# Designed miniproteins, single chains, continued (2): the designs that were tried, part 27

Each design is a single chain, and the fold is of that chain. pLDDT is the mean over its residues in the fold that is shown.

## One batch from the design tools (miniprotein)

Design m4916
Fold by ESMFold2-Fast:
Structure m4916 (fold): chain A 86 residues (1-86)
Amino acid sequence: SLKELSREVVLLEASITSLLQAILMKAREKNDQKAIEEALKLQDRVIELSKKFQQAKANKDVEGMKKVYEELKKILEEVEKLYKEL
């Protein structure tokens, strides 16, 4: 359902945001400029996807909402990889 998809997206965004905050804290402590830059680029991508999701939701664009969900899942994989490499 649309409500369930919306909930899944909110949970994904929360998980990604939590991991990005942990990455930024560790990267700053280690003075790892590359990891800081990569984390900030991932954060910008999440912000843009959040905007696209709200637009798709307002327009009742289920396909657009699903595309955002799939892109957020890919970002989660990239964030988890970056976290493991720290």
Scores: mean pLDDT 89

Design m4917
Fold by ESMFold2-Fast:
Structure m4917 (fold): chain A 78 residues (1-78)
Amino acid sequence: MKYLLKLKVKSEDPEKAAEEIKKIAEETGALGVKVEIVSDNELAVSAVFESKEKAEKFLEEVSKLPGVKIEEYEIEEL
């Protein structure tokens, strides 16, 4: 069973935030990650994990990034 995590994120530096988020996805064991810069200060993130615990760890680590604010998130079972 797999889990899809979707995030909407605000950052003053979306390109830097995108790089850091991709790194966290790799470190937390994401099976795949897509990061899309949707405006000057907003990103849309989708990541797939093999377990809910890994998805929650990814969410936790992203929330710790300085200058990054999670506006919305959703975890879906696939």
Scores: mean pLDDT 84

Design m4918
Fold by ESMFold2-Fast:
Structure m4918 (fold): chain A 66 residues (1-66)
Amino acid sequence: SRARLEELFRIAAEEAQGATTLEQEREAVSRALRRAGFPEEAERVATASVEEANELGKRVLERIAA
């Protein structure tokens, strides 16, 4: 859904505001996913490698777009 993608990007932008370190950015992404209704993906992003986090993000976007 286009509206759901727009909502996810809005939430992500809100959570990323004020993040000044890479770790704070990672925590912001995790919080955004949790707020958007993806708690399992949020936990995985918090503990994953950069490559794994990127793949998880891609899968979430594909699922919302479908």
Scores: mean pLDDT 73

Design m4919
Fold by ESMFold2-Fast:
Structure m4919 (fold): chain A 84 residues (1-84)
Amino acid sequence: MTTTKTVRLTVEVDGVPVEVEITTTRTPDEVVVRVTAHSADPALAAAAVDLVTAALTAAYEAQGYELVDLRQTATSAELVFRRR
């Protein structure tokens, strides 16, 4: 069973709203989370991606997952989690 869900949210970075899109794909053994930040300022986009990536990693680790792969650009990150 594979499920895909996309959520858009706004994250404030130094008082500036940054739109972030989170796409989560779940399989029985693996969760792939893609984070994309939309900002004209690459520093704000990078900070938003870092903030959301840290929060997602903590949340999935609390659920018994481990981060097995992380690929990051200035405006996006892809996180791969597997169950321990």
Scores: mean pLDDT 83

Design m4920
Fold by ESMFold2-Fast:
Structure m4920 (fold): chain A 74 residues (1-74)
Amino acid sequence: MLMTGDDVMENLPNMSREEAIEALAQFGYALWKLTNGKLTVDQAIAAVVEVARGGGIEVTPEQEAEIRARFKAL
């Protein structure tokens, strides 16, 4: 399993579901800010969801919608 790393994303399996959703939303927001107009909001959210799934975290469509809502609140 992909559980090793210094990044919050790689430690998601050890976080609560609520903490994981918040972390994913904040990571997407940071990515969007860092690329400054190169990524759309949808692309930034899709990228962090794919990273989470690549790390062995199952993200449901309902959780993806919650990530999007939290992203918009940032």
Scores: mean pLDDT 69

Design m4921
Fold by ESMFold2-Fast:
Structure m4921 (fold): chain A 75 residues (1-75)
Amino acid sequence: MRGTLEEAEELAEALRKAGVKAKALAPEETPIPGVPAVAIYSDENIVYLGDTASRAAVEILIIGESNSPEPGKPL
């Protein structure tokens, strides 16, 4: 799989807007050199590190199988 730093940044921003603490990592900042990634943080620890080739895949891994919080009205 592959992803660009721009895709990683866009994905991380979307995840943060969804209420998930996420950060895009440049290839030089990842523990796996040579690939850009998105790091998901819990308690200041990385709980997920992977490439950003698919937004849907990362979203499922972080949010779970289905998590679409509805703003304003709890149902």
Scores: mean pLDDT 51

Design m4922
Fold by ESMFold2-Fast:
Structure m4922 (fold): chain A 88 residues (1-88)
Amino acid sequence: MKFKELLGETTVNKDVKKGETVTVSVTVEKDPTGGKAVVEVYLLTKDGKTLLVYKEEVDAKKGDVITATFTAPADGVAYTAVAYTEVE
């Protein structure tokens, strides 16, 4: 089973409206094993659901700032961007 190693995380407490374009950045705090990071962004909806709104695998190294842009599928109260690498 592959394990997830956290490289960086950013949480923004901000009201978001459905259809709004949101941009969030996460900094890679350490070099990922294999030189790749998975970046996921989660929207916490107004009704308490967590929705995955962005997922991409990119080449990354320590100090990289990865920017994700998404259109909100629902009204939200917060969003979290996480960067991780998979290790065996």
Scores: mean pLDDT 85

Design m4923
Fold by ESMFold2-Fast:
Structure m4923 (fold): chain A 87 residues (1-87)
Amino acid sequence: SLEEKIEALKRELEALIAEQEARLADKPPQPDAALSPEARRALANLYTVPELRPLADRMEALLRRYPEEEAEFLSRVGQIVTEIGMK
């Protein structure tokens, strides 16, 4: 069901975001970076789901502070989204 997909997506994204936050905790953040078109699209999709908004906020903060990590991080997010079947 859609509810089961949202719950699975929430759990997997929470784990990925927490791992990324922990990994980068001791790294100095870059000054505020403009989001790429790819990052904006990924965030826009997550922000449409109310249950995922707090995770989308945390994801945006990571993308703005650590733009060098964007490609790998968004690839991992995309894998989770594809696996759960959220389009």
Scores: mean pLDDT 81

Design m4924
Fold by ESMFold2-Fast:
Structure m4924 (fold): chain A 74 residues (1-74)
Amino acid sequence: SKIDKLFEALKKRYSFTPEQEEILRKLLEELGGVSAAIADYIATASLEDQKELFEKLKDPVERAKIERELLSQM
């Protein structure tokens, strides 16, 4: 699937613990996929920050703010 391809690409670029892999997979599945900018942002975060980002990205308003901020930094 598209989500599986994105997840495998992230795992190839970054070293994850099994717990981090589980959180990232759940996040990608919960959101129905994410932009490359958000995926990269999550992948570079600590485990604690990944958990916080999971909760924030479930909120459509917060997700839109994060996507806008990341795009402005690119």
Scores: mean pLDDT 68

Design m4925
Fold by ESMFold2-Fast:
Structure m4925 (fold): chain A 75 residues (1-75)
Amino acid sequence: SEREKKLKEIFLKAAKILEEEEKDSEKLIKTAQALTEVYYEAIEKNLSDEEIIELVKEKAGEKVAEIVKKIIEEE
């Protein structure tokens, strides 16, 4: 679906930003895993942008959630 493609694009952009900022490979892998979990749950439960941001905050932390929010607002 178009929503699924848009969410994939948002999470890929977030991952790219995090990859540039974070030099700790282990921390980056854990964050990528958390974002992958959020992506699948967002598709499965048809989550809103607000619900996705809250879930990212819960699983990956506030800084990662701010990055995702900024990407959503710029799209």
Scores: mean pLDDT 83

Design m4926
Fold by ESMFold2-Fast:
Structure m4926 (fold): chain A 75 residues (1-75)
Amino acid sequence: SAADVEEVKRLLKKTLELGVKYLLSKGQKELAKLLEESSRQLLAYIEAHKDDQAFLDAAKEALRREIEEVERLSA
């Protein structure tokens, strides 16, 4: 659904934001820039798979797990 697509995009943006902040906190400026640059391609991939409900469900679960992991590493 459109709501699932928007949720995946929201979770991806949050994951990327946290990942960039984490990498910058570790002095990994080049990796942080690469992660930011890849965001457009990742969003396009989600849009290309917007009708794949199994993908959207798996992506939501995976991104929620990644957010929890990055938050744990940043503590």
Scores: mean pLDDT 83

Design m4927
Fold by ESMFold2-Fast:
Structure m4927 (fold): chain A 67 residues (1-67)
Amino acid sequence: MKEELERVKESFKKTVRSLGEKYNAPSKADEAIKQIDEEYKRALEENDLEAGLKKMTQILLDLQSSL
């Protein structure tokens, strides 16, 4: 579970960086990456991996809708 959440986090960060480059929105991408890192840390500390995954997914969707 923890290793799977870490893999998902890295995948989302890679997708966010790619979107930031494609749409020339590096500041939005940096903000989304920061939010993903904070939610991953929170999910591990609170042992709420499902909520962490949902929140990280929402951050990615919010970025996509803002581009």
Scores: mean pLDDT 82

Design m4928
Fold by ESMFold2-Fast:
Structure m4928 (fold): chain A 90 residues (1-90)
Amino acid sequence: MEEVVRRLVEAALALDRERLEALVREHGSKLSTKEALEIGREIALRGGERAAEALALLVDALRAAGYPEQAAAVEDGYLAMQEIRRAVGL
């Protein structure tokens, strides 16, 4: 995982709004669709009971910073992984 992707996932899972906002301001414009999808998938896979809240914090931070396409890609990656988890009873 790219360092930026790892940091965004870890900040989201920690529910660290301030760290997420800082990382989004610094790196949001450089975030590819592939990386955004990966972030969403990792939040769904690793977040447990906090996954939905972690997703909401990151999506809100991306939209507020002016990166709605990256926010949508994060949501898409999250939803795809959640659907896989539900299909297998997880």
Scores: mean pLDDT 85

Design m4929
Fold by ESMFold2-Fast:
Structure m4929 (fold): chain A 78 residues (1-78)
Amino acid sequence: SILTEADSLLELAKGLLENAKVHGDQDTAKRLAKLIEEIEKIRKQLETDPDDQEVIEQLLKLKREVNILGFEFHLKLL
């Protein structure tokens, strides 16, 4: 379900946030904290209307942003 997708994205983003904090990457941590807040807002909207295509598209955009940020963060650790 789309709520499961939102929950999976929150787990990923929260894990990345904790890893960024451990490595002292304050910029990445700040960006992830903002993305988490936006994902939680979208998840709450999807609890009311799970078929809202505009809200689903917003979740997919946030998923891309989290994945790009996570990729960039991990490249810095190599």
Scores: mean pLDDT 88

Design m4930
Fold by ESMFold2-Fast:
Structure m4930 (fold): chain A 70 residues (1-70)
Amino acid sequence: SAEELLARGEAAFAAGDYEGALEYYARVIREYPDSPLVPRAYELLGRAFEKLGLKEAAAFFYKQAEKAKA
C-alpha cells in the first residue's frame, strides 16, 4: 500500500539511506498517484534531496508538494 511504501521510505531516511528513501517515496507517487499521501511523498523527496546536497531538486519537489495539496 501507499502507507507501507511511505513507512519504508521513512525508515530508510532515519537510517541515513537517503537514496533508498527516494526510491520508496517515488514509488508512492508512481504506483498510487491518487493517494492523499502523494503531497507528503513529495515533501519527503525534497527532504531526502536536501540531505544529498541537491538543493535545486529539493526545491522542485517542495513545489510539487504544494501543487499536489491544491
Scores: mean pLDDT 87

Design m4931
Fold by ESMFold2-Fast:
Structure m4931 (fold): chain A 60 residues (1-60)
Amino acid sequence: NDKLKNLEKKMDEYLAKLEKQLTQDLADEVFNLLLELNEENPNLADEYKEKLTSIIKKKM
């Protein structure tokens, strides 16, 4: 599924950016990508939600 693979690639890129610099704009982009991932594959979206939560906790 090319759409799912492209969403994963974008998510990985934005999460890497968010790890380097936590900004609300980057967080909003990740949330939008999570909504799209949840439509395609809810289990994968949950895995990325956990990754996002871990990044936010490290930056707090």
Scores: mean pLDDT 79

Design m4932
Fold by ESMFold2-Fast:
Structure m4932 (fold): chain A 67 residues (1-67)
Amino acid sequence: SSAIDEATELMRAIGRGVRAVEEAEKELGKELPASEMMRIAIRLGLDMVDKGLSDEEVREEARRLIE
């Protein structure tokens, strides 16, 4: 169903968001609580699905949100 396909796309996007947050944490020398990291990853995942952000744009947004 379309709902399952949409949920699958969002879950994959959130996974990419998690990777972007982990990379930004390492680049900026910051450690976030797991709950805050997940909240940012979910936000990035939603923005990827809704706005069609590139991997580079996602990395830039992750850095901006963690900075």
Scores: mean pLDDT 83

Design m4933
Fold by ESMFold2-Fast:
Structure m4933 (fold): chain A 95 residues (1-95)
Amino acid sequence: MGQLILEGFRAMLEGDEERLAALGAQWRAQRSSYSEEQLLDVLIEILPELKKLLEEALEKGAAEHISKETIEQALQDLKTIEELVKAGDLESLFA
């Protein structure tokens, strides 16, 4: 699941609609097999790589495929998740 999410973000940032559609279909097929807690664990595991991917996209000006505002918001959301994980307050993510 984690690699599927990372590849999905890469496809979105590259504008590879065919790859994104295929990855999206795989994600939808697998999504029902994961609880919200299991998806959060997956997100935490990939968080450093996902953050790096978004930071690199912002630096390279990926605004042609995804707006800078969208990438900046995603980075802020990931930072919030990282801070909550470090604090041990995962319950705040579901409040």
Scores: mean pLDDT 72

Design m4934
Fold by ESMFold2-Fast:
Structure m4934 (fold): chain A 106 residues (1-106)
Amino acid sequence: SEREIAEHLLELARALGASEEELELMRRMFELALEHNLGTLEKIEEAAKTLDPDLLKALEVMRRVQERLDALLAAMDEAEKAALSAAAKRGVEEFIALVRELRERA
């Protein structure tokens, strides 16, 4: 479900080092998106500008989380990349768990 996808994105952000304050902002943004059926970041940004401008900070948090994921992937060796690919095939929860472990080892 859309709510389960949002919860998995929050757990991925946590695994990538997002603070509790950053996670709360992201959760509130996902709740706004779900309530108003907003399927794109552009639509979420426009809705946030009119309904809750403080949630624009959540978009910056998501950008930083994406940058952290990109940096982690760039730093991985071939064995780590193979392990992450295998985890992704097993499921989202397994993928998130391995991302957490790899970040803790870096």
Scores: mean pLDDT 79

Design m4935
Fold by ESMFold2-Fast:
Structure m4935 (fold): chain A 55 residues (1-55)
Amino acid sequence: LQELYRQLATSSPEERVALARKHLPQVPQEVLDQLLSEDPLVRAQAHVEVMSYLP
């Protein structure tokens, strides 16, 4: 579990989407799409939301 937190924090946006789809199936597709946004604020907010789904 701690390993997944570390991987999500240090991954590229594309890697975060792949990890979230694999390990966090409850994350909405809209949030995953926001991880790939051109707006860095939108990407940061989506990252925080994905992290909130971790147990």
Scores: mean pLDDT 74

Design m4936
Fold by ESMFold2-Fast:
Order: sequence, then C-alpha cells, then structure tokens
Structure m4936 (fold): chain A 96 residues (1-96)
Amino acid sequence: EKQIEADVLGALGLIAGTVTLKAAERYGAPKEEIDRLRKLMDEFAAALNAGDYQKAAETLRKMAEEVEKMTSLPAEDRQAAANTYRRLAEELEKLA
C-alpha cells in the first residue's frame, strides 16, 4: 500500500507540474521561469526514482514557491498549483 501511495502521489506531482509548464508556455512566461520549473520537475522525478520522499516533498515546495512568482499566469491558477504541490509534499513526507 505505501509503495502504491508513493507511486500515485509521484504521478500526480508530475501531472501537476506538466500542466503548469503547459500553462506557462501558453501565457508566455519568460524562458528563465520555465527553465527553473523544468529543473525542479527533473529534481522531483530523480528524488522519486531514488525513493527519497523527503527530498521529493522539499522539491515540490520549491515548485510551489517558483509558480507563485510566475506573474504571467493568472493569480488563481498560480495559487491552485502552489496549493496542489504543497498538499502532495505533505502526503509524501508521511511516507518518508
């Protein structure tokens, strides 16, 4: 069960990050902001692959901070994305 829960939470985090990247590209976010989010997504995936759920959770919180700074995205969308990353981080930490 714990491994299945980690796999589901990891998949949800990757989906949420991908949705945010597509929105950022659609709204014309600066390349530097998109590149920072992509790097955090890669770090998140690497932590998940290593079974390091504490590091994965920390990376999701950094993704939340980064998306909140993306002023090209609507404020409501930024807040929803940040809240999603933080909630997933809390659940991943429980599995650590």
Scores: mean pLDDT 86

Design m4937
Fold by ESMFold2-Fast:
Structure m4937 (fold): chain A 69 residues (1-69)
Amino acid sequence: SLEKRIKRLKELLEFAKSQGDKEGVEAITLEIKNLEKLKRGEEGEEISPEKAQSLTATAIRRIGDELDE
C-alpha cells in the first residue's frame, strides 16, 4: 500500500531529522514526493529503479544501524 509506505517514510524522516542526517532527510523527502505523485497519477519521468532503491537503501541502512543498537 502506498499509504503504508508513505507513513513509514514519514516516521523514518522524523528519525533522520533527530539524528541530523541531512542526506537521509533529502532522500526520504524525495521518495515521499515521488510516491505522492504516483498516487495522483501525475506525469513525470520515472526515476531509475536502481537510483531510487540506492537512495532509499542508504537512508534506511543508516537509520537501521541506529535502531539495531
Scores: mean pLDDT 67

Design m4938
Fold by ESMFold2-Fast:
Structure m4938 (fold): chain A 93 residues (1-93)
Amino acid sequence: MERIEEELRRNEARYREALARAEAGAVTPEQMAELDRLLEEFEKVVREEFVPKSFSKEEQELYVRSLVLHEKARFLESEDKAAALERLRNLAL
């Protein structure tokens, strides 16, 4: 539980920093729309396949949010946005 909460806080901080850089014109609206779509598919896969069945409802929500924010931050930090989107398509199975 505590480790999941710490990881979520780290990923939230990382995402906020990456988003501030994206707002400076580093990402196009089309790339953000594709990212949101891919993350929606990734979240579905994580909830179905990767969330441990032993987790409480609260632990499941923290786990999913942490992973989604991690991937979102990773995309925003990537120098090659097209390659980063392709990687996310592969992660969504």
Scores: mean pLDDT 75

Design m4939
Fold by ESMFold2-Fast:
Order: C-alpha cells, then sequence, then structure tokens
Structure m4939 (fold): chain A 87 residues (1-87)
C-alpha cells in the first residue's frame, strides 16, 4: 500500500508539472518510467530516479527558468516527505 500511495502521489506530481509545461508526451514518458519501476525497485530508489529524471529534463531538455525548477523540486520534495512520514 505504501508503494502504491507513493506511485499515485508521484503520478499526481507528474500531471501537475505536465500541465504547467504543456507537454503531454513528457508526462507520458515519466509515467511509463514509474510504471516500469513500480514492482522492481525500492521506494528510496524510485524516489531518486524520479528526482533525477525531473532535474535532467527541466535542465537539459526544457531549459526551465530557475523559478520553475525550484517550484518543481519543492513539489517533488513534499511528495517524498509525505511518503516517508508513513514509513
Amino acid sequence: SEREEYIKRAEELIEKVGKELGNEKLVEAMRAELKLREGEISLEEAEEKMREALDYIASTVLHWSPEEKEKAREELRKTFEATRAKL
């Protein structure tokens, strides 16, 4: 259940970021990665992968402003904190 809750929250974050970005293909790719990893990696490992993917895409592919990157990282961090609070 904890893993399922984490995946759900991560998907919600991906949706939120995708709406601000306006790039549905990117959102789909990030969700596909999460689904692929859902049963095969630890919660901590999934957390790191999601953080790295977001940071890489925002910096390298999308060239988001520093403000947009900080907002996205804060949302991601809040999701991770909420998940850890249940562990």
Scores: mean pLDDT 64

Design m4940
Fold by ESMFold2-Fast:
Structure m4940 (fold): chain A 99 residues (1-99)
Amino acid sequence: SMLKALRELREYVNEKLAENYDKLSDDLKKAISELRALPLGDKKVIAKAKKIIEQLDIPQDILQQADNELKEKFPTIDQNNPEYISSVVELALLIYNQE
């Protein structure tokens, strides 16, 4: 079901965050906090995600890497879903921090 896939996506991203959170800069921690301040599935997260990408100058190749990873693991999730979009940006922030 879609709800099961979204739950598994959230668990996957939460595990990645738990492993890497202490390594994140304060700016990246704030960005994740801002994305997570909105209710799950709120479409306003799409606009917030775009602002975060622009403010932190996240490279398109990093965003594409995060998107490709989540598409491979969760191929049935609608990529226009706000929870999916938020998860791509959160994963991209983790990848970006490692550069």
Scores: mean pLDDT 85

Design m4941
Fold by ESMFold2-Fast:
Structure m4941 (fold): chain A 92 residues (1-92)
Amino acid sequence: SAAEERLIAAFRALVRRLAEEAGWPQEEIDELLALVPEGVASLTAESKELLLKILRGELTVEELAEMIMKKHGAPRELAEKMAREIVDLVLA
């Protein structure tokens, strides 16, 4: 689907950037990128929907933080930090 293709593209960009920042060899980065489509296909429907909302700009950092607090009982400061990191990684 177009949604799955967009999610694969976003995850490829994220994985590439993180591996490059960590100083990974290019051949190892290419091997990781080959696994991204299968990884995306393995995500739950709920996880896919959440990530797509972030990619579309339909979910704010504050809304994601509130979800983390409700689901995991995390303190607000920790939930806000986690939400910001997730949104930044997905949108980069």
Scores: mean pLDDT 70

Design m4942
Fold by ESMFold2-Fast:
Structure m4942 (fold): chain A 87 residues (1-87)
Amino acid sequence: MPSLAEVLEEVVRRAIEDLNLSEEEKERLREIARETIARTPADASWEEVMAEFVRVLVEREGSSPRTLAILEGMFRSAGEVLREVEE
């Protein structure tokens, strides 16, 4: 089974493809994903990982329509990835 870190990386990758982000925005989201995993215990649930991701993203980027669009893309991609790694 993939780790939660690998799941988050795949979710970010799919969200990036869907949202047509700039290379700078892509790099920033990957940095936020890495920081989220560094702050999250290895035995954390997916819900805890996503809650920490939201916290880090809002802390770094603020609450804007762009940030909300990124979060919407992330939650949609998470639903797809979790269906594929069901076990």
Scores: mean pLDDT 76

Design m4943
Fold by ESMFold2-Fast:
Structure m4943 (fold): chain A 69 residues (1-69)
Amino acid sequence: SRRERAAQAAIENVRKAGFSDETALAAGQAVRDAEGPEGMAIAWSQAVAEKGDPTGASYAARAALEAAR
């Protein structure tokens, strides 16, 4: 599905940026649970706030929005 592709893109981009697998999986889960591009960005920001990685939040939110286009 489009959402699953966005989730996988978020996981891959967070991993490529050098973050932990735990952070990457949290990004993917946030995208899977969110509704629409804005929802995906908000959910990702929340998930990364829990992991303490604001840089990862920005990167994965951009990836999720890009994949949703």
Scores: mean pLDDT 67

Design m4944
Fold by ESMFold2-Fast:
Structure m4944 (fold): chain A 78 residues (1-78)
Amino acid sequence: MKPDLSKLSAEEALLLAQIYLAESRDPSASREERLKLAEQAIEFAEHAIKTSTDPAQIARAREIKEEAERLKRELEEE
């Protein structure tokens, strides 16, 4: 995703990563939709890692990225 990502603060990117990860875990959503949401969570988490200087924010963003990557693999194997 290109629009507005470069203008997001690390805190805003982290919040969006959390929201998209939560939505990607919704079992009532289609696998295709969940996969897209997981991919967006990964992108926002990567942006937070790149832009944050706060070790706590970086650690949380890494956790979200790892969770989203795991979910993406599980969805691709189903």
Scores: mean pLDDT 81

Design m4945
Fold by ESMFold2-Fast:
Structure m4945 (fold): chain A 61 residues (1-61)
Amino acid sequence: SSVLERIREILEENRDVLSEEEREAIFESVKRVLESGYLSGEEAIESTRHMVRVKAERRAA
């Protein structure tokens, strides 16, 4: 899926901020919700960006 590929790219772009375990946890969580049909592809991508942002802000604080 192009959506899952984009989510993986966003997480890889943030590997300096997120541990490998954190990136995998976010990926699996978003994939599960996307597969359930609860989120559209665009919403899943935005949710991933939001989770990365929250993690980055917590690290900076």
Scores: mean pLDDT 81

Design m4946
Fold by ESMFold2-Fast:
Structure m4946 (fold): chain A 79 residues (1-79)
Amino acid sequence: SPLAAEFEALMAQIRALMAQARAETDPARWRALLARIDGLLRQAGDIVRQSQDPALAARFRALMAEVLAEARAVAARFA
């Protein structure tokens, strides 16, 4: 499915940005990375809604949980 391929590309981009966010030491660059991740998550959510594919929806929910856990862990480092 073209939508599944777009979703995979967005997931790969989100995971790459999450890896950058984990290594980021500058608060301004970290905020920019989080804003980019948020934008890509909205795009992925739109694809999931358009696909009506429960497998994509389940993978999106898992990704959202990963992003929230990582964001909390990284935020704890910027005291």
Scores: mean pLDDT 84

Design m4947
Fold by ESMFold2-Fast:
Structure m4947 (fold): chain A 72 residues (1-72)
Amino acid sequence: MSGEEIGKILSEAFKLMTVDPEKALKLFEKLAEEYPEKREEILKLAREAVEAAQVDVDKAERILVKTYLLLS
């Protein structure tokens, strides 16, 4: 998967985190399928980002950047 594709998936997940957290988590699951060696880390960051998005959207965005850097 390209960095551009990762960025698009994370951007879409970010938009969904406050309105449809389950769809956001499915997008992270798609990333975990492409990077099975990082699966546990991706899903941990996904949960943390979704939880953060309910109270501090800027914190959620920082977790998404960390996820992007993990996969780059």
Scores: mean pLDDT 83

Design m4948
Fold by ESMFold2-Fast:
Structure m4948 (fold): chain A 96 residues (1-96)
Amino acid sequence: LPALTEELEKLRDLIEKATSAEEVLTVGEELIEQLDRLMEETQDNPLLHFQLALIRVEVRQIMAELQAGKISVEEAKERLLTIIESVLEMVKYYQA
């Protein structure tokens, strides 16, 4: 899981620096890939797996709303940053 933590911290840095919808969507797609990997590794923990599945749906929804122009780049950045921080805390707690 250290590699997943490093990727999530990199995505946090990238989202903070993002200035366009394209950059935010790129971070969103990378976050989905990391969530998919984490879900495969947590199949034996149904509660964590379920929580990650809900987060994945939320990330896809944020990306869809941004692509449709329903939310601003700043709003999408704040929501994705909050999700990345939540997943980082979940990973730390699971490893503890």
Scores: mean pLDDT 84

Design m4949
Fold by ESMFold2-Fast:
Structure m4949 (fold): chain A 102 residues (1-102)
Amino acid sequence: SLEEKIEEIIELLEELAEETGDRSLLLYKRMIEEGWERGDIERIQTWLVSAARSLLGMKNLTPAQREKIIRFIRLVRDFLKEVNANQEMIDYVDALLEEAEA
């Protein structure tokens, strides 16, 4: 369900924020939670894509942290497909996922 995807996305952001010390991830978490509470799907899409891009740019990660980022990007892609986001946004996240798996 969309709710289960959002819950897992939030959990991954919290775990990565604690493990890496990158407090900007908590901003993404807060914005996604606020968008979900308001039912603002377009706002959620924007913050999910921004978070995915930010996570992909992180350096000095453990293999386990890289796997969490790949899982996060997959959840973002699946969320975008389920809410019928525009194809350009889905294609952009697919490209981020391919880069993360390289």
Scores: mean pLDDT 89

Design m4950
Fold by ESMFold2-Fast:
Structure m4950 (fold): chain A 68 residues (1-68)
Amino acid sequence: SEEEKLEEQAEKALELIKSDPRLGLGLLRKHFGEEFAEEVERLVKEGRYDEAKRLIKEKLREARQQKL
């Protein structure tokens, strides 16, 4: 399902940030902007991994609804 795919993508993004913060946060910055990347970095530094994952998942959901 779409929900399961978003969960998997968010989990992979979080694991990338934990293993390679420069690359993981750099990708978030590239796709979603500096403010979003800084918020995710803050949550990760605070050990709030579940909240970081939820934030990433919600941003991914918002992105798929974008029309251009």
Scores: mean pLDDT 83

Design m4951
Fold by ESMFold2-Fast:
Formats: sequence, structure tokens, C-alpha cells
Structure m4951 (fold): chain A 69 residues (1-69)
Amino acid sequence: VNISFEEFKKIAYELIGEDGSSGPFSSLLTPEEKADVDGLIEKIYEQIKNNDLSDPLAKFFKTYIENKK
């Protein structure tokens, strides 16, 4: 997936919310992940860039982005 961090962050905020609770997929997050949404977004972005899809969240975000075309 060829996506900038800023574009990825915007998509992630749409999906999980900036507070980790307002997005339609916020239920995928643990309480710890909701406490550090920006750190989670950075981690997932790095995993996607490195094609490390062992984390179910990284796989979910990559699939969502690819399906948006």
C-alpha cells in the first residue's frame, strides 16, 4: 500500500476516532490502545509499510485501505 502517514492517520481517525471511541470500528481497540491512539496509529502504519501483517489490526487497516482503492 502506497499511502502517506498523514493520509493513513486521517483514515484511522475516521475508523476509530481521534479519542479511540467515536469511530465505527473503535470496538476493535483495547482500553490500552484507546489511551494512546496516536501511538497505535504510528505502530500500525510502520507495520503496514514493512508488510508485517502478523497483527490483526495492521491486516484490517491494510485491507480497508486497499478496498477503498
Scores: mean pLDDT 77

